# Designs tried in a protein design run: designed miniproteins, single chains, continued (2). Part 71

Each design is a single chain, and the fold is of that chain. pLDDT is the mean over its residues in the fold that is shown.

## One batch from the design tools (miniprotein)

Design m6454
Fold by ESMFold2-Fast:
Structure m6454 (fold): chain A 92 residues (1-92)
Amino acid sequence: DIQRQSQQLLQRSRLLRQQSQTDRDQVQTALRDGSDDARRQAQQLNQRSMDYTRQMLDINRSPVSSLDTRQQSGQALGYGAQTNLYTQQLMG
């Protein structure tokens, strides 16, 4: 059922977008803190963000992805890229 699969991808893309945004915001906060605990937190968040990116790329490639799903996925990929950038800044 294409409609059901499309709805499931939309729900999953919304969840991954929310998680990616939260992880980006937490890494940005960690970047301002600069402590050893903040560096450990940023590494964990970045590892999680890489998994979200993989899932979002799979969603974007699906022929049953709606426009809304692709917009959610695109935004989540943007948050993932920022999480990686902020983590690199904190670690370098």
Scores: mean pLDDT 86

Design m6455
Fold by ESMFold2-Fast:
Structure m6455 (fold): chain A 86 residues (1-86)
Amino acid sequence: MSLEERVLRFAEEATELIEKEDFEGLLELLKRELEKSKHKGVLLGTFAYLARLFGKVDEAIEILEELSKEFPEEELIAKTLAELKA
């Protein structure tokens, strides 16, 4: 699967979860995709974009704070979190 196909599929699944307000499912989806992907920045950027688009920035911040506990070495999570808090 290409990066573009993976990002599109992630965006579609994330959008459905955001619309349902299933933030536990959204956290699990993002965690699963980050574990598999070498393109973490693109996935996190897509997640942040969708959070802003749907007005769910506070919920996205909570998700990223939980992820930072499992991936403490992942600077891209900290960077995305800072961008959403700006």
Scores: mean pLDDT 83

Design m6456
Fold by ESMFold2-Fast:
Structure m6456 (fold): chain A 68 residues (1-68)
Amino acid sequence: AWEEWARRLAEIAPEVDLSALTLEQMRAVGEAIAAGDVDRAAAIIVDAGGATPEAARALARLAHAALA
């Protein structure tokens, strides 16, 4: 449910700064999530300085699961 997803995102939010990403990087993250490439989405967020590998991977998994 959306409420469950929002709650889980809030638990990760302090560790994930999506404002660190450029518009191009955010687009690449969205494309990776849509393709099911969670590791690539997480790597882009980490490379941009938006999160730790653990937080980025958790966010990417939650976003991908929301599409299933």
Scores: mean pLDDT 69

Design m6457
Fold by ESMFold2-Fast:
Structure m6457 (fold): chain A 114 residues (1-114)
Amino acid sequence: PTVTQSATSVTAKEGGSATLTYTISGAPLSDPVVWLFQKPGQSPVTLGSINPATGETTVLPSFPRLTLSWDAAKRVATLTLSDLQLEDTGTYTAVVQSGGEFYFGEGTTLTVVK
């Protein structure tokens, strides 16, 4: 399986918004796809997930300004961050599980500026 992001880096202004797009190809989509957020120098944390069998999306309550959507026909996930804060700066990575293995996308690095 392959995860492709529309951009490897995005720069956006504080108070604005950012949209990150992920295309998932070549994988049986029976397992949840998980999104990770990693601040520079810190361990990754889970943002949310998509259940490809049901189309259900979940975002953890700790990320109230984040929306995650899934287009099953195109196999495209869209992660949107609104009212950007400086602390939203970091790398956003999608992880697909297939055949007992984890497949990581390249990740998109978001930089929020004043």
Scores: mean pLDDT 80

Design m6458
Fold by ESMFold2-Fast:
Structure m6458 (fold): chain A 89 residues (1-89)
Amino acid sequence: SSKIEKLKAEIEKLEKQIGELEKEYILADNENDEEKKKKLEKEILELHERRIKLLEELAELVKNDPEELAEVQKRLEQEKTALANLKAA
């Protein structure tokens, strides 16, 4: 459905944004830029939380498609792990 397609597109956009910010974080960490690290940590955290919410919505929409549901659940587990690791750092 168009809702599923739009949701998938938004999730992929967030994934790209997170990847770009994580790359910037690594550079800031190497430069020992504490202010930039704090800013990036906050932005990355907010995008991960948003992506989790969209993945949960997607899981509900694809619940009758076991292959799609399994893929969404795998992505949710990865996102929750990433959030836990970010909060522990």
Scores: mean pLDDT 86

Design m6459
Fold by ESMFold2-Fast:
Structure m6459 (fold): chain A 65 residues (1-65)
Amino acid sequence: MVPEEDIEKAIALAMNELGVTPEQALNDEEKFEKLVEKVKSLFPEASEEEIRKHVKRYLEEKAKQ
C-alpha cells in the first residue's frame, strides 16, 4: 500500500501539472482519468477509489477552512 502522505502529494502535483482542480477531478470523468494515469505513473499500486477518496478529502479540507 502507498502511504496516504505520498498519494496526497502526488495528487496535488498531478492536479497542478494538468491544470485540474479537485472539483473538476471529481465532476469531470475525463480529467479524473488523466489524474489517475499521472498518479499511477508514480505509484502503480494506487487504486482509482483511493485516488478519488484523497481528492474528495482535499476538497473537503479546503471547504472546511
Scores: mean pLDDT 76

Design m6460
Fold by ESMFold2-Fast:
Order: structure tokens, then sequence, then C-alpha cells
Structure m6460 (fold): chain A 74 residues (1-74)
């Protein structure tokens, strides 16, 4: 169904965002440990937070799509 395809695409996107966020968090932790300039740390933190915001929005859409699919199954 089109709803199942949408769910599959949102799950894939959420997984991709989770991997990107994990990688960015590791970069942030490494920069902090290395004593990188504050501007660099702030930039990495902003990129990490942006990925978390995108993941939250994708998860919200995924929950809505799953609810629609469940309702369609009665």
Amino acid sequence: SELQKKIDELEKKLNELALQATRKFRELRAAVAAGAPQAQIDALRAEYNKLLDQASETFRKLREARAQLQAAKE
C-alpha cells in the first residue's frame, strides 16, 4: 500500500538520521576532548541538534503514518 511505502521511507530516513547524528556526536565529543576552538564545538553542536530536530519530525510523521495504517486495517 502507499501508506506502507511511506512508513518504509520514513523508517529508512529515521535510521539514516540516527546514523548521521551518532557520527556527528562522536565528532563533537572528539573535538571537545581535543580542546578544539569553541566556535568549532558550537558549530558541531548546532549540526548535531539540527539532525535531532529532523529525526524528531521524521518520527512524528512515522507515528502518524503508522496510526493511519493501523486504522485502515481496522
Scores: mean pLDDT 88

Design m6461
Fold by ESMFold2-Fast:
Structure m6461 (fold): chain A 55 residues (1-55)
Amino acid sequence: DVKKKWEEALKWPPSERINLMTAAGLDPRVPSDRKEFDKLSDEQKEEALKKVEEG
């Protein structure tokens, strides 16, 4: 499910986490965007994962 896929993605190397944040429309250099990354809805997480997977 989306939650398990997201938790696994957070264990990826830092470069992959940056890719997920960018796919979600967030900037890893902005502290508020890093906080929003952890608060994304399941739908937003699924969309970000699809963008990274489709690459």
Scores: mean pLDDT 74

Design m6462
Fold by ESMFold2-Fast:
Formats: C-alpha cells, structure tokens, sequence
Structure m6462 (fold): chain A 103 residues (1-103)
C-alpha cells in the first residue's frame, strides 16, 4: 500500500540522517504515522516534504537534485489528489531510488 511505502521511505530518511538530525526525523516520522492513521493526506504530504528537505540538506544535494525532488513531490501530491494510489506508489518508489542514488 502507499502507507507501507511511505513508512519505508521515512525509515530510509532516518537511516541516512546524521545522528544530530535523527530526533527531528523520528518526530516527523511519528507525525507522518499519525496523519496516515487519520487519513489526513494534506498533513502527510506536508510532513513528507519536510523529511525530504532534511534528507536533501543533510546529503548536500545540488540545486538540480533539489528541483528533481520537488517535481517528484508534485507528482506524488497530484496522484494523492486524484486518488490514483498505484501512481502514488510508483512516484514514491522513484523518490526512494533517487535518495539511494544520493547515498
């Protein structure tokens, strides 16, 4: 499910985060879980965006990489609004692959 892939993504961001940022990422993961349990997709997307920005900053992503992640996040938001959950999963898997390439 899209929720399972989001949790997998949040665990990946936590594992890639430096020790100083891990408490912040863990708090965001808890907010993401709470939003998903309430089916509050606006809060889930907002929390996911914050986690992505932390990961990109910690990994010293280039401006081009930041732009690519912004495009992927926009695609994810569009899929969620359309309730196209298969597309949402595909977009999240793309987000995971891109983070792994930065590692």
Amino acid sequence: SVKDVLLKFSDLVLSLSPPSLQPLVQALKEKLVSALEKEDWSEAIRTLSKMVNIALSAMKASSDQVRQFSQIMNEFQGAVVAEDWDKAVEVLEKLIDMLLELS
Scores: mean pLDDT 83

Design m6463
Fold by ESMFold2-Fast:
Structure m6463 (fold): chain A 81 residues (1-81)
Amino acid sequence: SAAEKAWARYREAAAEAYERYGDDAIKIAEAVAEDLGVEVPKPKNAAEAEQAMWEVLARAAGIKEKPKSAEEAFKAVLEKA
């Protein structure tokens, strides 16, 4: 499914970004957004970077609503898988 492919691609992009940037949450979020072709507002802190990661995953899976949490994003992706 499109959601399953989006999840696999997201995991690969996140792993590559983590390897390149370590624990720099902002750079990881920016790299993952770029790799998945999703435009998100530039995060200013770690909390915004985490939210940007959930938004990237949701949009890559074709979910129109902005997730409010990691749990909401994962649930929406799994419901489409």
Scores: mean pLDDT 75

Design m6464
Fold by ESMFold2-Fast:
Parts: sequence; structure tokens; C-alpha cells
Structure m6464 (fold): chain A 105 residues (1-105)
Amino acid sequence: SKQEEAVKIIREFIEKARKKVEEMYKEGKLTEEEVEEILRLLEQIGRMVEALRDEPVEELVGTFEEQVQGMIEDIRSLGTESNIELADEFEKLLKETMERLREIA
């Protein structure tokens, strides 16, 4: 179904985002507290997607985009070079993910 495909695409976003956070932590660009908080937000997005699995695909996709945009703004607002780098990478991943999601909505 369109909903199953959307959930799959969103899960791929979460996996890519998680890997980027882990890479930046290994490079010393993020603190343990920043990593923990961002991974917590990604887990909340994953749980939200599961809760909306049976909803119209447009509602699922719209809610996902809003939640990720909010997270990106929160990260960017921290104002360090590393947080700006992470926010830019997440924005790029979101753009690519939303292009795929629009093809199935």
C-alpha cells in the first residue's frame, strides 16, 4: 500500500539520520548529551509514524515533515558549527525523502 511504502521511506530517513549523528559523535563534533537528545527525537518520530500507520498517507507524510522540520530548527538554534552542519545534512535528507514521498502520495 502507499502507507506501507511511506513508512518504509520514513524508516530509511531515520536510519540515515541516526548514522550521521553517530558519525559526528565519533568525530568529536557532538556531545553525548546532544547525541542522546537527537536520537530520542528520532525515536519519537519513529513512534509517531507507527501510530499514524493506518491514517491517510497525506496526514502521515505531513506530520512527519512538520516533526522533522521542528527538530532541524531546534538543532540549528544551538548555533555551533557542528549543529549547523548536522541541521544542513538533515535538511538535505528531508528534501530527498519528501521528493520520494510526494511520488507515492
Scores: mean pLDDT 86

Design m6465
Fold by ESMFold2-Fast:
Structure m6465 (fold): chain A 71 residues (1-71)
Amino acid sequence: MSPEEKELMEEAKKIGEELGIAKANASLPEYQKKKEEALKRLEEMAKKGASLEVHAAAGYAARQALEKVLK
């Protein structure tokens, strides 16, 4: 992977974690807004041509964060 792709993957993981936490707490208005913001950031990454691997990393981070909150 290029250095740029590694940075995108780390950023995607952070956005994914925020998305997972926000989804776990979606009953609260402030977390509903955070969920929408995280989704918009991921959509912008896709628009910039981020690789499938970057998106997979974000999804994995979101799932991990969601499971930690629910357990």
Scores: mean pLDDT 74

Design m6466
Fold by ESMFold2-Fast:
Structure m6466 (fold): chain A 89 residues (1-89)
Amino acid sequence: DPREREERLRREYEGEARALVEYGKSTGNELVQRLGELLLQAVRAGVPVSTLEEILKEFQEKIKKAKTMEELNKVLEEIIEKLEKVLNK
């Protein structure tokens, strides 16, 4: 059921967004916090769940593997730009 899957994934995205906000607070990275806020806004704006799933799946691993602040900031800037483009459609 596409509706059931979409509803489940929306809750997952909200959880991921909150985790990113808290991770940003723990690392002192404002970009991570902003990313979490944009993800919440995208979910509320009705952005297709499949689009959000693809973005989050791809960047979740990159964020976890970032070993330096510069690497983390680069990944975050890329995903932020992608989310802003999706929201501006």
Scores: mean pLDDT 76

Design m6467
Fold by ESMFold2-Fast:
Structure m6467 (fold): chain A 85 residues (1-85)
Amino acid sequence: ATDVVNGASNGASTSTAPSVASSAVSAASTCTDDGCAATALGNALVSHGLSTDTILDSAGVALSTATNTGTAAGLLVSNSASSVS
């Protein structure tokens, strides 16, 4: 959970939609493991109008460019939040 939450927090600070990104980070921060944190991030992004397909596409891009789980979480939050209309 710590790596996902820290990575997501770093991604939120660079996001063009900081309110959406901050909500996702806050949801993940209640979790004690990476699976819970990832689920909380996804659910928070969906609650802000992102589709599951958009989140999966953003996750795919993040995983292809990231070298670790924290960086992937940060890129997912930054990129996904920025796609909210």
Scores: mean pLDDT 63

Design m6468
Fold by ESMFold2-Fast:
Structure m6468 (fold): chain A 89 residues (1-89)
Amino acid sequence: AREVLEEAIRSAESAIAAIRADPSAAPTVTALTGQDFAEAAERLRESDPEAAEILREAARRLHQASKAGDTEAALATLREARERLERRL
């Protein structure tokens, strides 16, 4: 459980850094990170249902942000997810 949370936090931090370095990559980075979050949520469903719900919600929002090309929404979602997951460590 903790390892999956740490991987998800690292994924969020990496995504934020990548988008800030190259905003044109935001749709791709957002889509890939959303997929990572959805997979992490499934892995945590039984062991940490609260973290799984945070990740599922973030994955849905990242998917919508990617489809809309909304970089600000993607960054806000990544920052919020990172902070909420860090509070669970």
Scores: mean pLDDT 86

Design m6469
Fold by ESMFold2-Fast:
Structure m6469 (fold): chain A 74 residues (1-74)
Amino acid sequence: SLVDQAVDRFFFLSRYKPNVDAVREVVEWLIEIAKQKGVPVDEELAKKAIELAEKGDVVGALDKLIELGRQIEQ
């Protein structure tokens, strides 16, 4: 699923870069997938994922990434 791919991509990236950068790259990737599918993006949800990561709330950021991925795959 897109959700599983988003989670796997986050954990892969987080081994090599700061969590904020990993979250940002997964958000950008999900937005690109949404554009390719022609589905709208919840921009506030995407923004909240990044804000939570910037505050060090990695669990909260991941929850928002999962929610964003779930919305796009529907």
Scores: mean pLDDT 87

Design m6470
Fold by ESMFold2-Fast:
Parts: sequence; C-alpha cells; structure tokens
Structure m6470 (fold): chain A 50 residues (1-50)
Amino acid sequence: MEVEIKETDPLELLKKMREVIEEGKTPVVPNIETLSPISQLVYAVELAVR
C-alpha cells in the first residue's frame, strides 16, 4: 500500500519516510523533482533503506 507524504522539509520528510516504512508501506512523494535537492536526497536514501 502506498502512502503519500506531504512534508517538503528534509527533517520532517525523513521522519515521515521512516514512519511509513516501519509500518510496512511504500512512501510516495508526488513531484519529488519540485523539492529541494536535500529533500530529494532524503527521499532517495530512505527509500533505499533496504
């Protein structure tokens, strides 16, 4: 099940990504390319957290 994350701040995005992944769901950030490079990096790293 996919969960859309609305947070754009890198730290809030990180927290929400971790929460969704810990629930066994897939985090989705629509239009990730519109976020800051730091937020894009956070998304990529947390999505790759095995």
Scores: mean pLDDT 76

Design m6471
Fold by ESMFold2-Fast:
Structure m6471 (fold): chain A 96 residues (1-96)
Amino acid sequence: SELLEKARQIRNTHTRPWTPEDRAAAARLLDRIEATLDEARALAARLDDADLLARVDALRAEVAAARANGPLPPQLTALALRAIGLLEDARLRERA
């Protein structure tokens, strides 16, 4: 996934203290994670899947907290992975 690859690139490249450019890149990645979660939430709502909706909303809260406190590079990778997993779970359930 492009989103996961970008998260891993930030983690691997920015092992030093973050510059303003690094923080801007992390903010854009968080925006993309939020967009992925919005897509997963729309699918979950259409499926009337209360469990999936709850998991998406919980991860959205974690993304909001990461944005407010400044995310660490490993946290960005973990958030991206979890967001992609929720979207793929929603897509699999839609195809069933």
Scores: mean pLDDT 81

Design m6472
Fold by ESMFold2-Fast:
Structure m6472 (fold): chain A 67 residues (1-67)
Amino acid sequence: NEEERKREEIAIGLVRGALHAFLGIPLDAEVEVLGYDDTVIRARVTHDGKTLVVELDTVASRLTVLE
């Protein structure tokens, strides 16, 4: 579905922006969306050989680093 592709691209952009704003991670970091809904985006991020799993709460504007 084209709508699902657009939603995933938006989710990736939001996560990249939040990672840069909250953690100073470059916008060129690799982001893989693991899941998203109307309030939370969960993603795997790889930068400088380090892999993190993060959750972005779009309602509370909070980024949480998981393991």
Scores: mean pLDDT 79

Design m6473
Fold by ESMFold2-Fast:
Structure m6473 (fold): chain A 56 residues (1-56)
Amino acid sequence: SLQQAVQQARQTASDLAGQGASPEEVRQAARQVLVDAGLPDSVAQQLADQIAAQTR
């Protein structure tokens, strides 16, 4: 489901940020998780940008 894909992308973003990954790497990883889950690239790009912005 969309909600599960977003949750997985958020978890991946948090894990990478905790390991010292750059904001760009976090965005790319979140986007890949969403695309792999079956979301259109345009939607995945927008959601990944939001997730990365919310990741400290």
Scores: mean pLDDT 82

Design m6474
Fold by ESMFold2-Fast:
Structure m6474 (fold): chain A 68 residues (1-68)
Amino acid sequence: ATAFVVNETRGALVKGNTFSGASIPAGASAEQAGEAALKTGNSINLSEEDMAKAKAALEEHALESVQV
């Protein structure tokens, strides 16, 4: 997901684009793709369960970074 964001798709993800589940890169889960899109200020249209997991992962990782 991170390498996907910083390479060929970087410009699209940074510019507030919306992606569908069909846009998930090979080798990434829906949760990972959702987290990467949301983390870069973009949206992705996934199932309700996958979006909930992506948001939870994003919040958990954000809290982990601020806990000092």
Scores: mean pLDDT 55

Design m6475
Fold by ESMFold2-Fast:
Structure m6475 (fold): chain A 68 residues (1-68)
Amino acid sequence: MLQEARELLRRAIELAKKGEETGDRKIYEEAIRTADRIIDLSNQTDDLSTHSIATAASVIRVLTKKLL
């Protein structure tokens, strides 16, 4: 659902920021895992808004992996 995807996206962003502040690789890994959950949700729906959020999550996933 769109609201669940939005909440997960916010959490992924917060985890990425926290990882940057603390340098904790485990927090970055949690951000990547949260982004993967958003992508999985988009595969279960044809909602364009949810697909847009999944695209943003994919960008966060790629950028977070580069910071590791």
Scores: mean pLDDT 77

Design m6476
Fold by ESMFold2-Fast:
Structure m6476 (fold): chain A 74 residues (1-74)
Amino acid sequence: SEENRKKLKELLEEFRALGLELVAQGVPVDEAMLQGMQWLADQLQKENIVPSPEEMEEMEKELLKIYEELKKLS
């Protein structure tokens, strides 16, 4: 839904901010991604967000972009 897409975008921006903070603190990129993914899963459960297949695909694309960004900063 449109509301789900807005919430997912907001959560992905928070995920990015968390990842940047962890990497800035010296956490390895792979560990930062794992911590972020667990946080994201917890947020999806709290918000009762069940992504559609299309929303999942867009999430995976954005997560990959974030991963590449974090690798450049390490």
Scores: mean pLDDT 83

Design m6477
Fold by ESMFold2-Fast:
Structure m6477 (fold): chain A 70 residues (1-70)
Amino acid sequence: SKMDAFIDRVLARVARLPTEEQRRQAIEDMILSLDQQLEQPPDKPSDLPGVVTTEDLRYMRERLQEVLDE
Protein backbone atom coordinates (compact mmCIF):
# COMPACT_ATOMS: atom_id res chain seq x y z
CA SER A 1 0.00 0.00 0.00
CA LYS A 2 1.01 3.68 -0.24
CA MET A 3 1.41 3.89 3.55
CA ASP A 4 3.52 0.72 3.66
CA ALA A 5 5.87 2.16 1.01
CA PHE A 6 6.12 5.43 2.96
CA ILE A 7 6.80 3.65 6.29
CA ASP A 8 9.42 1.42 4.63
CA ARG A 9 11.22 4.56 3.35
CA VAL A 10 11.10 6.11 6.84
CA LEU A 11 12.51 2.93 8.41
CA ALA A 12 15.25 2.77 5.72
CA ARG A 13 16.28 6.32 6.67
CA VAL A 14 16.32 5.37 10.37
CA ALA A 15 18.44 2.28 9.56
CA ARG A 16 21.15 4.63 8.16
CA LEU A 17 21.67 6.26 11.59
CA PRO A 18 25.13 5.28 12.96
CA THR A 19 24.08 3.77 16.33
CA GLU A 20 21.28 1.51 17.57
CA GLU A 21 20.55 4.08 20.31
CA GLN A 22 20.03 6.83 17.71
CA ARG A 23 17.80 4.53 15.61
CA ARG A 24 15.69 3.65 18.68
CA GLN A 25 15.44 7.33 19.69
CA ALA A 26 14.35 8.35 16.16
CA ILE A 27 11.53 5.77 16.22
CA GLU A 28 10.47 6.85 19.74
CA ASP A 29 10.42 10.51 18.63
CA MET A 30 8.26 9.62 15.61
CA ILE A 31 5.80 7.64 17.78
CA LEU A 32 5.57 10.61 20.19
CA SER A 33 4.88 12.96 17.27
CA LEU A 34 2.19 10.61 15.91
CA ASP A 35 0.56 10.33 19.36
CA GLN A 36 0.46 14.15 19.59
CA GLN A 37 -1.15 14.37 16.12
CA LEU A 38 -3.73 11.72 17.07
CA GLU A 39 -4.63 13.70 20.24
CA GLN A 40 -4.96 16.94 18.23
CA PRO A 41 -6.77 16.04 14.98
CA PRO A 42 -7.17 18.75 12.30
CA ASP A 43 -10.12 21.12 12.84
CA LYS A 44 -11.56 20.36 9.39
CA PRO A 45 -11.09 17.87 6.54
CA SER A 46 -8.70 18.88 3.75
CA ASP A 47 -9.01 18.10 0.02
CA LEU A 48 -5.32 18.89 -0.57
CA PRO A 49 -3.21 16.14 -2.18
CA GLY A 50 -0.98 14.29 0.29
CA VAL A 51 -3.20 14.78 3.35
CA VAL A 52 -2.58 11.98 5.88
CA THR A 53 -5.71 10.51 7.51
CA THR A 54 -6.17 9.53 11.17
CA GLU A 55 -6.26 5.87 10.04
CA ASP A 56 -2.89 6.35 8.26
CA LEU A 57 -1.39 7.86 11.45
CA ARG A 58 -2.65 4.94 13.59
CA TYR A 59 -1.30 2.38 11.11
CA MET A 60 2.12 4.06 11.00
CA ARG A 61 2.25 4.22 14.82
CA GLU A 62 1.45 0.50 15.10
CA ARG A 63 4.19 -0.44 12.61
CA LEU A 64 6.79 1.80 14.31
CA GLN A 65 5.85 0.39 17.74
CA GLU A 66 6.37 -3.17 16.45
CA VAL A 67 9.90 -2.25 15.25
CA LEU A 68 10.68 -0.61 18.62
CA ASP A 69 9.42 -3.68 20.56
CA GLU A 70 11.83 -5.99 18.70
Scores: mean pLDDT 73

Design m6478
Fold by ESMFold2-Fast:
Structure m6478 (fold): chain A 59 residues (1-59)
Amino acid sequence: GAMADYEAQLRELVRLTKRLLDVLPDDEAEKVIGQLASLVQQGKVDEARRLADEAIARA
């Protein structure tokens, strides 16, 4: 159901956050994580995921 899909997206964002902390300098990771949180609060989960993937790719 929709709730299960939402939970899967949240788990994916947590995994991406951990990866950002592993591959980026702490200050850059914190900036990206802040932007992810803002996008999620705006309901823009797909855009948040895209931003995280972009940041990881640039590491």
Scores: mean pLDDT 78

Design m6479
Fold by ESMFold2-Fast:
Structure m6479 (fold): chain A 83 residues (1-83)
Amino acid sequence: SRAEELLRRGEELAEEAIKLARELIEKHPDDREVILKAIADILRAIGELLELKLAIERGDLEEAEKALKRLEELLEELKKELG
């Protein structure tokens, strides 16, 4: 179903975003600004995944797709920061 597709994709994107944010922390262990931003990005990924799951539980596929899009945007931001 579309709901199952959105959930699977959202989980994959959130996991990848958290992985990239963790990699930023590991590459910049003494850069407080980078570390704090990466922690904020991890929290953002978790929050968007939770919003996606809640939207699916409510049958609100439009809100689920918006949460997925925000996860995609976060992942692209993190990819740019890593180079």
Scores: mean pLDDT 89

Design m6480
Fold by ESMFold2-Fast:
Structure m6480 (fold): chain A 92 residues (1-92)
Amino acid sequence: DTMADILDDIADILDDQGFTTSADYLRQAADYIRQRNYNQASQYMIQASQQLIDDGGPVDAANLIQQAAQYVRQRNIDQATTLLQRARDIIR
């Protein structure tokens, strides 16, 4: 499972829960990951996490997405993927 696929999974779950704006940012992040544009992906992940908190969504998942964004910026894809899997598990 790729990091982009996990971002799409998180987006789908959040969209189903009514967090549509955060989901849209995560889908954009997934597209940038597929393009290997990690700087843009990181920015959209940070925007998604902030929007999720602002909308009253799960703060623990938002914090994991924000931490994953820092690892994406550092090109540490393995650590980012691990944190995103944890975020997905929390919101399921």
Scores: mean pLDDT 91

Design m6481
Fold by ESMFold2-Fast:
Structure m6481 (fold): chain A 100 residues (1-100)
Amino acid sequence: SSEGEELLRELFRLLAEEASVEELLEAVNRALDYLETNEVSREMRSLMLGVLFNALEFAASRERSPALLEALRRLLDLMKENNAGPSLIAQVEALIAELS
């Protein structure tokens, strides 16, 4: 959908601009809400899950917070429910363990 594409463009923009952790988390949470409530193509879902992990990994490199851990746990749940690759799931689990 156009909304999914807009959320993806916003995530890429924030990453390119090295936006604040707060702005990245706001965009990540909007995209997570979108993926939890909307039917999207497998290809778009896979792309969004990967970009969301990249955004959260970037945020984690700059700041640690309970909100970041919560977003990572939400992402992990979505990845497991959508049969994401085991390597990607392992990377998210490792980051959660590092931040916990």
Scores: mean pLDDT 87

Design m6482
Fold by ESMFold2-Fast:
Structure m6482 (fold): chain A 65 residues (1-65)
Amino acid sequence: VLPFPVTDDTPLRELLPATSAIPALRDLTVGQLRTLDPAEVAALLVRELNVSEAVAEALVAWLRA
């Protein structure tokens, strides 16, 4: 359960703090993430955060919900 409501203006780093270390993601909002190709975002998470493809896909789905 998040301590605050998630909106399109919510910074991605507030939901996933590790994204603050990723230049391509650190300045994105949830709304901007929803306009990107989910497969490209998942691939970026695998590369930059060293997570599995399944974890990256689950994170992208969760952030877009």
Scores: mean pLDDT 72

Design m6483
Fold by ESMFold2-Fast:
Structure m6483 (fold): chain A 97 residues (1-97)
Amino acid sequence: LEEEIEILEKIIEYLKEKYPEDERVQKLIKKLEELIEKLKAELEKIKKLEEEDPEKAQKLEIQVRAKLVNELLDAMAENKLSDEVVVELFRIRAEIL
């Protein structure tokens, strides 16, 4: 979950640098920032659960990671990002990994 948050923060940084005046991109950035805050809240819950039941915390983290990442991918697809933006995001992911 921390790795997913870090990747999303890097994507936001790229979008802010590359498209600082694009209103469509600014709207996407806001949506991604809201998703990061939700993921951080879930991470805090997982960390608290880890102190009580580490095995249950690990299972919950995997479920939260899978569900929230899939929800993000679906939201990005539904918002019909331009092919150029999608290609650039995949290229950044490939270079950073």
Scores: mean pLDDT 70

Design m6484
Fold by ESMFold2-Fast:
Structure m6484 (fold): chain A 62 residues (1-62)
Amino acid sequence: MLEDLKKIEEAVQQVAQAAQQGDFEKAQQLRDQAVKDTPDPKLAQQIDQLTTQVLERVKAQQ
């Protein structure tokens, strides 16, 4: 559980940082990489949903 939360946090932070720098292509690639590097389908779905929400939020702030 704690390891899963850490993976989610790391993926979200990496995607958010890239998106905030205006590099939405890199942010999308980091999201795809994090999802592919996560063999647990439930955890992968959570990473996908949270990183997508972060991307949308950063885009809306610009």
Scores: mean pLDDT 80

Design m6485
Fold by ESMFold2-Fast:
Structure m6485 (fold): chain A 79 residues (1-79)
Amino acid sequence: ALEKAKQKIAEAMKKKGLSKEEILKIDKKWNEVIDKLLALTDEAEKEKLIKEFAKEVLGEEMVESFRVLYDDVLAQAAK
């Protein structure tokens, strides 16, 4: 699931014609979103934040892919 989510996000960035600098800016914003998500306790607030981020950067269709990336961060943090 994680590798497919990463591929889907990469293809969406490529389709949008993003430069390396724009991709790095999205990555920085995503790391900021992850920090906020880790501070939240309510799942509905987490879903809302992921949805708002996806809409701003790549489109609402990427929400599930970003959710998979966040779930992987949680799994790695539990080790």
Scores: mean pLDDT 79

Design m6486
Fold by ESMFold2-Fast:
Formats: C-alpha cells, structure tokens, sequence
Structure m6486 (fold): chain A 85 residues (1-85)
C-alpha cells in the first residue's frame, strides 16, 4: 500500500467534503426515501475512504487492513442483495 502525502490527504478531504455537500443538496431537492438512503450510503463510502487514507498516512496498516475487510464484506452484501432482485 502506498502512503498518501499530506497534500494528497488534504485534496481527498476537500473532494469528500464537496461530494458530501452535493449529496446533501440532492436530498433537499428530491426528499424521497430512496434518495436519502442512497445519499447516506454515499456519505458512508466517502467517509470510509477518507478514514482509510488517514490511517494509511499515519502508518496504521493493521487498522487499514481491518477497514478494507469490513468494506469488502459490506460490498459483497450489497451485491448479494442486488442479485436477489
């Protein structure tokens, strides 16, 4: 795993904040349960990626591996739900 630089981490933080703002605006416009759930999942993904980048920057490789495993499990569960449709 490549450790991010401080500049790369800051750029990722800015990108995640921008996406978060966009999702909040989408929820305000649509106001449907479906959009709220999708926005909530999107925010969790963005926050998870930022947390992984911060842990990687700090050299906490064990915590990174744990979060990656949790993310893979959640992704597999989502795929299974989609396939069940």
Amino acid sequence: LTRPTEEELKALEEKVEKEKKELEELVKKEKTEEVKLLAEEGLKVGEGMLELARLLYEGKDEEVARLQAEGAKRFAELVAKVEAL
Scores: mean pLDDT 72

Design m6487
Fold by ESMFold2-Fast:
Structure m6487 (fold): chain A 79 residues (1-79)
Amino acid sequence: MKIEIEIKSESPLTKVSADLAFMALALDKGAKSVKVKGDKITVYMDEKATKEQVEEFEKELIELAKQLGVEVVSSKIIY
């Protein structure tokens, strides 16, 4: 399973800070890998992660975005 989040930021510094915060949170939550491509962040979940754990983590990423003042343009879980 993977989580894809697309964000929008008005400032390059805010964008870099958001990317680093998302990567740090994902690694702390045991994600297998994180990829950043432009405004899209893809979090690859461990194969042992449950559907409920992935859904909870998506909510945590969205909450982090709000705390950092970045807009979440889209968020989806790919099973």
Scores: mean pLDDT 82

Design m6488
Fold by ESMFold2-Fast:
Structure m6488 (fold): chain A 78 residues (1-78)
Amino acid sequence: MEIEKIYEEAVKKAREAVQTAVENGDLDAARQASARIMTEAAKKLLDLGASMDEVTRYLQRIAEEVRRALAEALAKRK
């Protein structure tokens, strides 16, 4: 399903962006990149006709994956 693919792509991009920003020592960049990726995902989901409730649920799931990626990246940084 196209909606699931948008979710999977957003999670992958958000995790990569967070890891890169943390490696560069820029936590603000990690937060900004995550916000942009979530905004792009929301727009794509709405364009496909997803309801506001569906968009909200997917954004919550992306946010949880971002928190996990941030924790992992910080744990690897000495």
Scores: mean pLDDT 80

Design m6489
Fold by ESMFold2-Fast:
Structure m6489 (fold): chain A 95 residues (1-95)
Amino acid sequence: AFAALREAFDKLLEELLKAGKLSEEAVKRAREAVDLILERYRDNPEPDVVGRVEALAMEIIEIEIKEPGKYSAEEIAERAERRLEEALREERARE
């Protein structure tokens, strides 16, 4: 599950690099941030956790697109967790 997710993430990063939306340094930081997230969740490879890691990977990409070079990989991972928490809170507020 996590190996397939990381492969899909790497392919997406390559496409964004080719499109000029991310720099090579941004791709490196995004990969390092996803690796930190994968380490946090490695012992719980359940479907809900895999979905959460996928959502966090997308938030990591958005951070580097919108604020390139502003954060370390560790800071990006922490900000991705905050952004996902805010998004889930907003989704529940619509019900």
Scores: mean pLDDT 78

